# Designed miniproteins, single chains: the designs that were tried, part 65

Each design is a single chain, and the fold is of that chain. pLDDT is the mean over its residues in the fold that is shown.

## One batch from the design tools (miniprotein)

Design m2246
Fold by ESMFold2-Fast:
Structure m2246 (fold): chain A 81 residues (1-81)
Amino acid sequence: SEADKLLAELEELIKELEELREKALEQGMFDLARELDGIITMLRAVKRSLESNPSPRMIEIARDLIEATRKKIEEVRKKLE
């Protein structure tokens, strides 16, 4: 289903963000690490909501958040290179 696909994408993004957060901490970028921690918390909350109630509105929220997060990951990777 669409919800199952989005759940898989959310899990992938959470893993990528956790790896980037560790890299930020290793480089002393504490403000960036804190920002990434906030995004991880939001993604986990949305994943839980989508698992319990995969409504059309929740699917839209998940899609928008996934798109915004992918763009953020690209920006963060450039800062950590």
Scores: mean pLDDT 89

Design m2247
Fold by ESMFold2-Fast:
Order: C-alpha cells, then structure tokens, then sequence
Structure m2247 (fold): chain A 77 residues (1-77)
C-alpha cells in the first residue's frame, strides 16, 4: 500500500540521517549502528500505533536485529 511505502521510505531516511550525523561526529561504527537502531525503533513504534501490518513490522524488526515485542514496548511509552 501507499502508506507502507511511505513508512519504509521514512524509516530509510531516518536511519541515513542518523548515520550521517554520527559519521560527522566521528562516532565508532558500533555506536552509529546503535543510534540507527534506536531511531528505527521510534519510526516503527509510530507505524505500529498507526496500524501498519504486523507482518511488515516483524520483518523490519528482524532485519534491524530487534523484535516485534520491542516495537510494541516503545509504542506504549
């Protein structure tokens, strides 16, 4: 759906922005990766609240090295 494509694009843009900022600050790759993961979790938590299908959320969580449970916890905060 159009909404799914918009969320995936937003997820990619948010991660790229954090990566650029971390690189500018001279952060180690592992710290940049952690910040990217945290930002992606925020985007996915919002998508969960907005009703994005659980199948897509679980797929993205797995690719990110996290879980649907973590997305749900972040969304409920």
Amino acid sequence: SEKEKEFLERLNEAAAEVAREGAREGLPDDEIAERMKEKALEVLARAYREGLPLEILEKEAKALGTSLEEIKERAER
Scores: mean pLDDT 81

Design m2248
Fold by ESMFold2-Fast:
Structure m2248 (fold): chain A 56 residues (1-56)
Amino acid sequence: MEFKVGDGVRIVGTPDPVPRSTTGTIVEILGDKYKVAFSNGDTSLVKPDDIEKTDL
């Protein structure tokens, strides 16, 4: 599954500092990583293996 800007995602890994199962939206693609804006207003860079696409 490929990820795109605007895709809803959830954390399935344990990327520091973001807790597992946090949800967000991809706002930027940076090579092999994604910048995700989370529901609490924070943003972080995550790896593809740390996120799962959610159907929005």
Scores: mean pLDDT 71

Design m2249
Fold by ESMFold2-Fast:
Structure m2249 (fold): chain A 80 residues (1-80)
Amino acid sequence: STLRDKLNAQLERYREFQQNKDIALGNLIGAARQAIELGDAEMARQLAEQLRRVAPLVSNESMRYAGLREAEKALEFARR
């Protein structure tokens, strides 16, 4: 499968793991980084939107900060 197929799979895992926000956030952070590396602006934008929704719901402050920072990087990339 392509890297983009893997990123779509991680978005689907987010939906499946909504009850475990920490796992979902970790997967979204990784996916956002991969989307930037791939140059997929649309995927980066979608993942940034999910990161901004999920990160504030996570009680771990370090993970929340990492998620919001990754969302900002993905949005900046997508605005090119």
Scores: mean pLDDT 82

Design m2250
Fold by ESMFold2-Fast:
Structure m2250 (fold): chain A 81 residues (1-81)
Amino acid sequence: SSLEEEFRRTVEEVLELMRAGDYEGARRLAIEWARRADELFPDDERVRRAVDQVGMIVAALEQGLISLEQAEAQLRRLLEE
C-alpha cells in the first residue's frame, strides 16, 4: 500500500541521516512524517504505533540510551512488520 511504501521510505531516510550523524535531521524527518500521518490517518492504530516507535528510537539514540547499531536494528525490524 502507499502507506506502507511511505513508511518504508521514511524509515530508510531516518536510518541514512542517523548513519551520517545528522540526528537533528533524523528527528525533523520523523516529526514531519508523524504530523503528516496524523493528518491523513488520525484513527489508524498501526500508523500511530509506527510513528511512536520511530520517534522513540531516534530519541533513545540522541540520549545515548542505545547505540547506532541497536537503533539501526530496531528501525530495520519495523520494516519487516
Scores: mean pLDDT 75

Design m2251
Fold by ESMFold2-Fast:
Structure m2251 (fold): chain A 85 residues (1-85)
Amino acid sequence: MKKEEAEKLIEEAVKILEEAAKYSKDEGVKQALLKAAELLKEGNIKEARASGLYAAELASPEEREKILRATEEAVKLGEEAQKLL
């Protein structure tokens, strides 16, 4: 069913952000990425993207690219989930 596929895509997006948070050394980055994951669970893709971009701003230069890629991938999955609804 479309709803089950949408829920699976959101779950995958959340895992991407939670993994990025787990590998971060900065507590502020971790909190911003976890907030982005919560916003994706709520269907607030625009606000989830903003929170992920904020996490990238807080990140060290070495981690910033990784966080930006994780945010983009998670947002893309969230947008795909919305198309199924």
Scores: mean pLDDT 83

Design m2252
Fold by ESMFold2-Fast:
Structure m2252 (fold): chain A 95 residues (1-95)
Amino acid sequence: MSLRELMEEAVREIGEVFRRLEAEGYSQRELAELAGVSQSTMSRYRTAVENGTIRTPEELLRAMELAIRIEEATGRREAAERLRRLKREIEELLS
């Protein structure tokens, strides 16, 4: 797969994570606490993923890290590991 295809897949997977968490009733504050970031940081990354406005690989890797932390904190270890694997593949192609 190309870097572009992996990045597009990552955006889709992160978007699905945030949509599921919203459906489960998680607030922006709760997601920020689970990810260990400010509410403004969480809001910016969620909005960028939802609107497809992630511009750089660095921004995408940061969004992936937030989603991984939340999935781990909520006990979804297998989902977190799949995101970690995808993140590693993107990082390897960027080196």
Scores: mean pLDDT 85

Design m2253
Fold by ESMFold2-Fast:
Structure m2253 (fold): chain A 88 residues (1-88)
Amino acid sequence: SSELEELISEFLQKLGAEPLQAQDLAKGIVEGDPKANAELSAFLKSKGLSNEKIVELHVAIYKYEQGKITIEELKKVLNEILEEVNKA
C-alpha cells in the first residue's frame, strides 16, 4: 500500500468505517476510481461534514498527488475534519 492509501484508510476508520471497507475505499481513491470518490463524499456527508469541507478534503488529496503539499499538511486537513466530526 502507498503512504496515501494507508493514511486515507486510517482516517476513514477513525470516522467509524469498517477496516475492510476503509481499505477498499482508500485503494479506489488512490487508483483514481470516480466511484470511490463519490463513495467517499457520501460517507463524509453521512458523518455530518459540510459540502465545503468535503471539497476541501478532495482538493487536499489532489494537491498531495500533484506534489503541491506535504503528507504532514494533508494530515493536518484530515485531523481538522476528525476534530469537527467528534465535536458534533
Scores: mean pLDDT 86

Design m2254
Fold by ESMFold2-Fast:
Structure m2254 (fold): chain A 87 residues (1-87)
Amino acid sequence: MYVLSDEELVDYLVRTFERYMQDYLNGKISEEELVEELRRILEYAKTLPEEYREKLIEKLRELIDKFSEKDPEAAKKLREVIDEAEK
């Protein structure tokens, strides 16, 4: 299949963000790069139907909550990015 379903696209974006969070924790990318990748994912989310966009945002928030155990300051900035995108 050359086209992802909305559900598969949500799962793909979630896994992509998990990879960027791991790259940040391993010192491969900066906090600024991690924030920019989240902004890119949120822009892509605007193309999704509302139901799938909401599911994506919920999954991203859950990932950030787990990430906050390792880096609470970076997690706070990531939450602020999502909150700004929801306004």
Scores: mean pLDDT 83

Design m2255
Fold by ESMFold2-Fast:
Structure m2255 (fold): chain A 84 residues (1-84)
Amino acid sequence: MEEIRERAERLTAERIAQLEALHGRTPAEEERQHMLEILLEKYKEGFEADYTQSVSNGTFSVTGSFTAKENGKTLTYTGTLSES
């Protein structure tokens, strides 16, 4: 089975993909993809810190948001991923 770190990275990516699927693709797709990459990297950083704490307590959480542009407007989506 996947280790907690690997599973959380996968779930974080799935969470970002879910938010993307709900919103759809924007006219500024390249900029949006770049933002999602930045957020994924931030989530991984948060997960590393939470993973260390979770090893002793069995609790893990990652919180973040991404920004996308649609029809020239900036839209922000906020999400939290938690597992124990």
Scores: mean pLDDT 46

Design m2256
Fold by ESMFold2-Fast:
Structure m2256 (fold): chain A 92 residues (1-92)
Amino acid sequence: MLSDEQVKAQLEALKKLFDSIDKDGDGVITRAELAAALRSLGPNATDEQIDAAVDAFLEAFDTDGDGVITWEELVAEWARQNGVEEQVKKLS
């Protein structure tokens, strides 16, 4: 299990990543914003590879199926996958 300090560091890294993708500053990541960010990180990736990566990310983190990822959805699913939900509640 991650320490509180490790969880905090990972949340700070995720927040920086989220803010870098959320170009509109509206607190959500759209499919288009995610595709643009993935293209920036992998400029040699094909459009098909970018689309597949976007689909996989949305499937993993868009738990309500609205086609966008909120900060709350990203953090909740990340915490669930890492077994750190209680530490995230403490640090929120």
Scores: mean pLDDT 73

Design m2257
Fold by ESMFold2-Fast:
Structure m2257 (fold): chain A 85 residues (1-85)
Amino acid sequence: MKEEVLEIADEVEKTAIDKYKAEGNDKQAERSKRAIEAMRKEILKAIDENDTEKVKNLLESLRKAAENYGNDEAVKRAKELIDKL
């Protein structure tokens, strides 16, 4: 689970950075990077605490971020992790 969360978060982060850099919006790229990194840390912490409800809620937030940035594969992978909880 942690490995899959790291992979999904990395893909969402790359998608967000690439999108905003292509638009010339470096400030938004940096902000998006920090937001995804914070979300990743919170998910990993919730996994370590065995807080299944919090993991589920945070994975839903990561899924929404993936949808907002247009990464359909990351959306699918996040849904698959949620369904396993």
Scores: mean pLDDT 84

Design m2258
Fold by ESMFold2-Fast:
Structure m2258 (fold): chain A 96 residues (1-96)
Amino acid sequence: SIDEILAEIRELIPKLPPDVQATVERIIALLEQLREIAPPSQLPSLKTRAQFVLSTVKNIVKIIEEGGDPRQLRVLQINLQSTLDQLEAELRRLLG
């Protein structure tokens, strides 16, 4: 479920840099808002997006803990910002 995915993301937040924490917390809030107002037909799309965020957050944590490629870290941070921007735009469209 989306709730289980969001709970897993929340568990990883303390392992992220402060700037990334703020972005991820905002993404979770937007996904929760969209889940509440979305028709059932849109829930699979929101779940896929939540899974993408979880995968991205896991990759960021791995790079930080294991000392991976800083260039990959930058790309993942850009992907999170893009997701945030897309979710904010979707919420604005739905609220009218």
Scores: mean pLDDT 86

Design m2259
Fold by ESMFold2-Fast:
Structure m2259 (fold): chain A 75 residues (1-75)
Amino acid sequence: MKIRELELGPDTTEEEIEEKVKEAYENGEKLLVRTPHIDVAAKVIKLVEKYGIELEVGEGHGVMYVWLAVKRVVK
């Protein structure tokens, strides 16, 4: 299983996040998202829920970084 790592800035739009999540979903990849912004993390969570993807949340050591590991629910 291939892992795709993304770092999302504060100006990342929902549409940009959706495209990246869609790419990972279509490729059957596990998506690891890193962002210091809770609002951006919330957008990612809503989009993975929309696609029916399982979400694993972890916090990295450091300043408010949230690591979101996304995996497909169905093959």
Scores: mean pLDDT 65

Design m2260
Fold by ESMFold2-Fast:
Structure m2260 (fold): chain A 98 residues (1-98)
Amino acid sequence: SLSDQLAEHYARFQELLDAGRFAEALEQGLRAIEALGKLLERQRREDGVLTDEEIEELLMDALRALLERLGHTVRLTPETTVEDLRRELERLREEFRQ
């Protein structure tokens, strides 16, 4: 299930982070966020409880938490978007590949 995929990728992220394997931790963290996004969209379609704004806020919180756990402090403004945080993750990904 998407919930099981989220839990598995998040557990691997934490294990890799504790081991100092930052590039691999980032990849597992991104898979966890992908699974989270799919799970939230599925719940929105099935029960209609989650709004677009709530999904965006949850994804923004998850992306920020991922960046901060990888040692990257993110300055959030009221204008910061999910796409801005995704760009920061791609930049960090490129740094870890070198």
Scores: mean pLDDT 79

Design m2261
Fold by ESMFold2-Fast:
Structure m2261 (fold): chain A 77 residues (1-77)
Amino acid sequence: SVDELKQQLISTIDGIISFIQSNSHLLSPDDLSSFISRLNALRDQIAQAQTMDQIFAVARQAEQLVQEMGELMRASM
């Protein structure tokens, strides 16, 4: 269902936020603040989504954000 998918995506974003907070040393303070802000914005967009198309659009944005985060964290190692 749409509600089940929304709950799964919100849980995924909450997990990503928890992960980056636990590994904050791999990001600059500015990048950490930026990514947490952007993840919270995506979380809010998922909560407001009324259609599957809206959910897929937010999921695509989340995938792009996770890739960007991964590249920056890898560069810090």
Scores: mean pLDDT 85

Design m2262
Fold by ESMFold2-Fast:
Structure m2262 (fold): chain A 92 residues (1-92)
Amino acid sequence: MEEDVAATEAAIEGLRELKAKLEAALPQVSDPAAVREAIELLDELIRLLEEIRRLLAAGQPIPQELLDQIGALEARLEELREAILEALAAAA
């Protein structure tokens, strides 16, 4: 239980770091609209993971609807992969 909470917190922190790098790179990218969309999707994904963390910490079951929403957001982010990789290269 504690390990699942810690794993979710680590995932949230990793996504926050990714978001910060994308925001820092935004003035330097060729497609700022795609990078802004990725940032918005990351914000929503972080929010859903924070809800999952809260449920796990309380020993509550995770609704399938939350898992489905996360899967949809991950699929959208995959479509933006090239823009994300360009931004990460610019932020390095």
Scores: mean pLDDT 84

Design m2263
Fold by ESMFold2-Fast:
Parts: structure tokens; C-alpha cells; sequence
Structure m2263 (fold): chain A 84 residues (1-84)
């Protein structure tokens, strides 16, 4: 069900955040949450994610503006961070 998928993806994001914090330090990564009109979005963004971070944020914004509501979980990493 959707609830199980959202829980799994949130756990994956939290695990990714923990790995990045361990490898780069807490100041090098951010966990971003946005909640509007019953929708909740969560993203983990590494400081050096560059284009991936920009694309992820643009996608979240476009989906929200288009009226998409619901849990949306996003990870933006550079190639080095993705290898962790």
C-alpha cells in the first residue's frame, strides 16, 4: 500500500542522511521538509549535489504548483555521495 511505500522511502532517506553525515559531517548535508495543503515532501540534499539538487527542487515545486498533493520523497546526491 502507499503507506508502506512512503515509510520505506522515508527510512531510505533517513539512512542516506545518516551515511552522508557520517562521511561528510552534519554541516555538509540538509534534510528539508515542506508541508502544504495536506501534502508533505522530504528531501536529503548534499551541499555538492549541484544539478541533481536543483532538478529535484524544481520537480518538487512544479508538482506542488500543478496541484499534486501527497508524500513526495526526494534525494539529491553527487556521484561520490551516491556511492556511500
Amino acid sequence: ALAEEVARRRAELEATHERLVAARGADAVSLLEMEQDGGRWLAVVARDAGGAATEAVARMRAAFEAGVRGPLLTVALDAADAAL
Scores: mean pLDDT 56

Design m2264
Fold by ESMFold2-Fast:
Structure m2264 (fold): chain A 85 residues (1-85)
Amino acid sequence: ILEAAYKLFAKNGFENTSLRDIAEAAGVSVGTLYSHFSSKRELELASVQLRIEKLKQQAQESSGIDKDILESFALMLQSVVKLSL
């Protein structure tokens, strides 16, 4: 759920991403989202926090991450943030 939400918010922005879009991408019902999150804003914050935490953990586990992968990640985040703003 949170990973699907992060990708959609990152790609389409907060206003252009509906709970239905997130539910469809995550393979769950909209009701399931509401049972776990009281609002779209809470889901957004939780999804970003989880994604950052997973990326930090993976970076520690994969100490040999290629510079190209890190550069692609940084560029992708910058482009997505600009599109979301």
Scores: mean pLDDT 66

Design m2265
Fold by ESMFold2-Fast:
Structure m2265 (fold): chain A 95 residues (1-95)
Amino acid sequence: ETEKAIELAKKLRDLVRKKAEESGLPEVQEYADRAIKALEEAIEDFKKKENKNGALSDVGGALQAVKRMAEVSGDEEFLKEAEKLIDEIIKEINK
């Protein structure tokens, strides 16, 4: 459902912001900014209810940025939590 997808995307955005703030690393912040932008674009696509492929593409972009954040910071737990949220978002889009 659209409302659930928006809620999950906001949770992931908050997780990404928290990780960037806690890491203090400029490169992690750069990837966080990319992930946040992609998630905000996905939220707008969810609100419009007509751009399922655009929303999936934006969520995919967020996943790539999140993987880079995890690689730079060495935080596997952050990656697992973020991937779980992304999987849930994709499931909501595909309902």
Scores: mean pLDDT 84

Design m2266
Fold by ESMFold2-Fast:
Structure m2266 (fold): chain A 97 residues (1-97)
Amino acid sequence: KEEEAYEKIVEIQKEFIEKYQDETDLAAALKKLEEMLKRIAEVLHEILGLPMPKTMAEALEQLVRLKARVLKAPQEVVEEALAKIPELVAEAKAAVA
């Protein structure tokens, strides 16, 4: 089931990259990122029964954990990625403000 969810997520990411790769407005880019993360969260909820994330940080954590399991990433890499989520969310919000 993790592999099935990951395949659908890759398709969603490809769709958003193809449509919005030329977006240079940071505010518009962040809205598209939020839309993508919402669609990813819906896939994770439907296939894996994960709860719907209430924040961007929760959505990113779910995605990182799934990708780590499917790709069998080293624990150190997973922990580093998770630790950076609050910083990435704060930087994204600051860039739009």
Scores: mean pLDDT 73

Design m2267
Fold by ESMFold2-Fast:
Parts: sequence; C-alpha cells; structure tokens
Structure m2267 (fold): chain A 67 residues (1-67)
Amino acid sequence: MKVGDKVAVVKDGESLGTGTVVSINGNEVTIENFRDPEGNLIAEKVVVTVSEVKEVGGLKVLHATSI
C-alpha cells in the first residue's frame, strides 16, 4: 500500500467505505474523500488504525481496528 492508492476499509466484517490514501504513519493511514458503499461522502479525511492489509482484485482492503 502506498500514498495515492484507492482503498476499501472494513471493520468487524463490515464494509465502511472507500477513499484515497494521503499519508501512512506506521499502522495509521489517513484517507481522503471517504465514501460509503452507496457513494455518499462520510468524511473528507479520516485516520484509520489498520491491523491487516489484503489485496482483492487489485484493490487494497484495510482491516481497521479503529476509525
């Protein structure tokens, strides 16, 4: 995972949304333009604490412990 990547965020088996990575600091990932699965803007910027990163079909999926 790198800055500029489009990512999906999952927590407790639930898809929370998608956005673009703008910074990475250890397990803390800052995501911009965070949208729910319907495409509604949830937040312009969120910080996600990541436990695991998986790749599915070229998309990076962040498994979050907190958001």
Scores: mean pLDDT 81

Design m2268
Fold by ESMFold2-Fast:
Formats: structure tokens, sequence, C-alpha cells
Structure m2268 (fold): chain A 94 residues (1-94)
């Protein structure tokens, strides 16, 4: 199921030692993309929805700095790049 897959992604990110805010933001982006895929709703509004929900997820975990950086992203592609860079930084790969 979608929720079982999202919980597996969350557990793997926790195993990698990623921050709660980064995990919450990344999981929320994946959830938004699954919802868009299920509905066939690949519209320009998807980028803003993903950015808004990812930022809120980070904020709910107390990561206001990450939330602000996510909100500054103009597109879903830029958001995915930001999250990838944060994962690489946390793992010592950037």
Amino acid sequence: SREELLEEVRREMERLGLSPGLIAAAVEVVRVLFEASERGEWTPELSQRAIRRAAQAARDEGDDELAARIEAMPTLRDLLTLLGQEVDRARGLA
C-alpha cells in the first residue's frame, strides 16, 4: 500500500540519520506525487502544492529554516534538487 511504502521510506531515511524536518519534507513530496499519479493530475499547480506541503511538513517538525528554503523554491524540480542536496550534505557526500 502507499502508506506502507511511505513508512518504509521514512524508516530508511531515519536509518541514514537524516533530520526529522528533512524526512518529513521528503515523505510529503512523495505522498503528493503518488496522489497526483493516482488522479492523473499533472498540472502546473502540482509544483506549488508539493512546495507548500513539504514546507509545512518541515515546519511541523520544528525546522523553520528548511521550511523557508523550501518555500523559496520556484518549481518542483528545484525542490527535488534542494532535498537531494540536503540528503547528500547530511550523508557527507556534498
Scores: mean pLDDT 84

Design m2269
Fold by ESMFold2-Fast:
Structure m2269 (fold): chain A 66 residues (1-66)
Amino acid sequence: SKEEALKLLEEALERVKAGGDATLELTRVYLEVPGEVADRALAAVAEALRQGASPEEAIEKAIESL
């Protein structure tokens, strides 16, 4: 669900801010809430990264887009 995806993305952001690996944390989100909402969030992360955002900023933008 959107609520589950938001919760896991916010947890992923906190772990990345603490020095965690962004790819690993985003993989966890995808595995726990696979589906259209997670796909859209991950697409938003990919788009932000393509535009030059940091992994942390990209996750923040994905959270804001949901």
Scores: mean pLDDT 80

Design m2270
Fold by ESMFold2-Fast:
Structure m2270 (fold): chain A 77 residues (1-77)
Amino acid sequence: MAAEELERELARIAQEGLEEGRATALSQADIDALGAQIRALQAQMDASSDGRRLELLRELAYVRGKGLGAKEALAAA
């Protein structure tokens, strides 16, 4: 039950990021920076307690969504 609630929350956060990325005129350099941020968040998550890991999962979902939305917008331009 708690895992399903978390999955729904992460999906919503990822969708918010996706919409932000699509709406923002991001350059390839900005997209590359988001990729670096994703790697940094994953590294922090591996070293973190369960509570901090949950916060990092939410941040990671948003940044992943934003990167995907930005890539889609750039590919469409």
Scores: mean pLDDT 80

Design m2271
Fold by ESMFold2-Fast:
Structure m2271 (fold): chain A 93 residues (1-93)
Amino acid sequence: SLEEQFEDRFLSVRARKTLDDFPSLSDLDQLVFALSVIRRLPLSVKFELFQKFVSGEISLPEAIQEAIKLAKEKGLLSPEEEAQLQKILDLVS
């Protein structure tokens, strides 16, 4: 299922990939990597953004920007996570 694919990618990317590996990742794994940076954002919200990206509703930079916005609005984004995500956005924009 798409849910199982998301969960498997999330665990693999979070556990095994660094920012240095990011440019070599597929677009799907790049999104999952960026979503994994925001530790406190609910998994359901991360999955919704993943689904919107897979369907072509939003681009990779748009999905990452929306994740940052949602995490900031809910007080779930640390300064360190925000700095890492800005570097990621610079690589995909």
Scores: mean pLDDT 82

Design m2272
Fold by ESMFold2-Fast:
Structure m2272 (fold): chain A 69 residues (1-69)
Amino acid sequence: MRTVSLDEFREEVEAWARKNNVPEEERERILALVDEVIALHRAGASAAALQAAWDALFAELQRVNERLR
């Protein structure tokens, strides 16, 4: 995945958080996980490390989404 695509994903996540009035602390955690994925990609990390970072991000997104219900 290219950096441009990851930047677009980060913007979509931030827009989603703003639209759903996600608390700043939870928004910061989600964006930190997005930034971790970007950092690992730029560092040329292993597929396993990238998968673990994506899994952590999706798990956090699910937890926050459940708390909004």
Scores: mean pLDDT 77

Design m2273
Fold by ESMFold2-Fast:
Structure m2273 (fold): chain A 77 residues (1-77)
Amino acid sequence: KGLAIALNNLGNVYQAQGNLDEAIKSYEQAATIYSQLGDKNGLATALNNLGNVYQAQGNLDEALKSYEKAVEIRQQL
């Protein structure tokens, strides 16, 4: 859990720097760990952040997929 939180925070910093590729990588790693742990709140947060980065890149299809998954998970909470 601590590692996933750290990776999510690292993604936030990369995004603020405009390093969108590294932000995506960090958020994807965080999402994977949250998924493995069954942490639905953490997974939804990481997926929402991933959607924000894809949207910033203009990759709207991937942004929509990430946001839709986050919504589905949160509706189950």
Scores: mean pLDDT 86

Design m2274
Fold by ESMFold2-Fast:
Structure m2274 (fold): chain A 91 residues (1-91)
Amino acid sequence: MGAASLADLKAIADAKGVSLSEYARELARDLAEGLREAVAAGDKRKAAALASAAGIVAAELELIAEAADPEVAEALREAAEYLRRTIREAS
């Protein structure tokens, strides 16, 4: 899983013209912003769905970080922690 997910994440980042680390950070920011907006709008269904998605993404980033180079691993773990913190703040 980790190596295949790392390759997939890198392919998406390359297609977007950004680094893998930057893509992970932007993905985390987009999910966190979407979750905050859903909470602010009172959309409980969307907030629950985005919180679930953010939790899955955070767990996947943590697993991918185990197979990544140290610099990339640090960025992936920071993105995962940002998502986990946002989920806690939204609850």
Scores: mean pLDDT 80

Design m2275
Fold by ESMFold2-Fast:
Structure m2275 (fold): chain A 61 residues (1-61)
Amino acid sequence: SASFREFLDQLVADMRARGASPEQIAEALRAARDAFLSSETDPARAAEIERVTDERIAEVL
């Protein structure tokens, strides 16, 4: 299975290929962040999910 980073990178690439706006991509990234955090109990993994997602959102906006 792909890592969380690979999942986000693929999501961004797929959405860009379909002509999604930066705002739509940022919304999808926030939704993915929330979904992964909803079941994550490890604080270090939760911090990594937040950091990686926030970096991707900043890059697309």
Scores: mean pLDDT 83

Design m2276
Fold by ESMFold2-Fast:
Structure m2276 (fold): chain A 65 residues (1-65)
Amino acid sequence: SSSLKKQLLTKIGEILSLIGDLFDIDRQLKTATGDEAQALQQRQAELEKRKAELLKEMDELDKKL
């Protein structure tokens, strides 16, 4: 339905923003050391988990189309 498609588009926007954040973290990790690198790796893991959750939600919505 058009409503389900709008929900998918919203989640695509969320994923795009998240990928941007992950790209920024990857760039910072190339120069970070010690505690800064550890904090960035932890944040990267959190964002990767959120990305996986969003992809699962999108898959569930797609199955209802």
Scores: mean pLDDT 84

Design m2277
Fold by ESMFold2-Fast:
Structure m2277 (fold): chain A 79 residues (1-79)
Amino acid sequence: MAAVRALIEELAKRRGGTPEQLAHALARAPEIVAELLATTELDEVEEIARRALETEPDEKVRNGARFTLEFVRAVKEDL
């Protein structure tokens, strides 16, 4: 939980959004959020999000997966 909160706040600073907006966007994909909260390892989070983006037919879940990949990429490369 704390690690996800920190990721949201750091990404919000870098991208010019608010942490609340990012948290709400993440909440729209409950499956991705649940998996993200279960693990703090960025590599594992990236793998889960990538699989969801490739296999999920639900646009809501795929939107959450794309957003999660943006988080992980920003943290690994820029944060």
Scores: mean pLDDT 58

Design m2278
Fold by ESMFold2-Fast:
Structure m2278 (fold): chain A 81 residues (1-81)
Amino acid sequence: PSLKALSDEQRRAVVLEAYRRLGLPAPSEELLEAAVAAIDASAYGDATALLSVLGRDPRFREFTAAEVYAALEAAYAAVTA
């Protein structure tokens, strides 16, 4: 799904929901703002741009790319329901 179709509030909600689904405490406000900005600046507007920023959180390295992607897809579905 295209993250560029979401509002900034919805993009923030997707990131926060993904962290919750992975059992992680909420990211810093700095990291959250960087994630939203990366989606806006990206030529793709997909999960790939978001994943590049979330990879800055060392706790995300404990998960496989497949697990993170599954959490993001589930978060997107929950936010856009």
Scores: mean pLDDT 73

Design m2279
Fold by ESMFold2-Fast:
Structure m2279 (fold): chain A 62 residues (1-62)
Amino acid sequence: PRPSLEEVRALVEENADKSDEEKIELLMEKFGISREQAEALLEAVKTGDPEAVERRLVARVL
């Protein structure tokens, strides 16, 4: 189960005043995802590039 980028973007925008660490924690709690997935999704939202999620996950596997 993966949250949509639209849902992730909404949560990030709602919490724009919080640190990246707090946003990662909120993503993990809201969507039940791993820390590495939360980091990748946050990066994708920041760059506006869904491929950023894939590149970050590939880097973690390597």
Scores: mean pLDDT 69

Design m2280
Fold by ESMFold2-Fast:
Structure m2280 (fold): chain A 87 residues (1-87)
Amino acid sequence: MQDQSVQAGIDAIRSTGQQLNLSQDVVDLLVQSLNYSHQGDFSRSQSLSSQAVQLAQQQGQLQQLYQVVSTGTQAITDTMNQLRLQS
């Protein structure tokens, strides 16, 4: 259940990152951050998320980063809603 929503988030982040030409380094940091968050390692997740934002800002891709994060979060929410709601 939880693994399915995490995988949906990862897939959305990777797919949207590729579509928006977001740096692979930033995409990898976001995926690692999400994985650590779901493992309960919030300290590692926060560090990786901060690094992703800083790197995207340095590369002038902060808008692309926000869109990828928004899309990933929406994919997780939609998957969770599908598991909770039968419609």
Scores: mean pLDDT 79

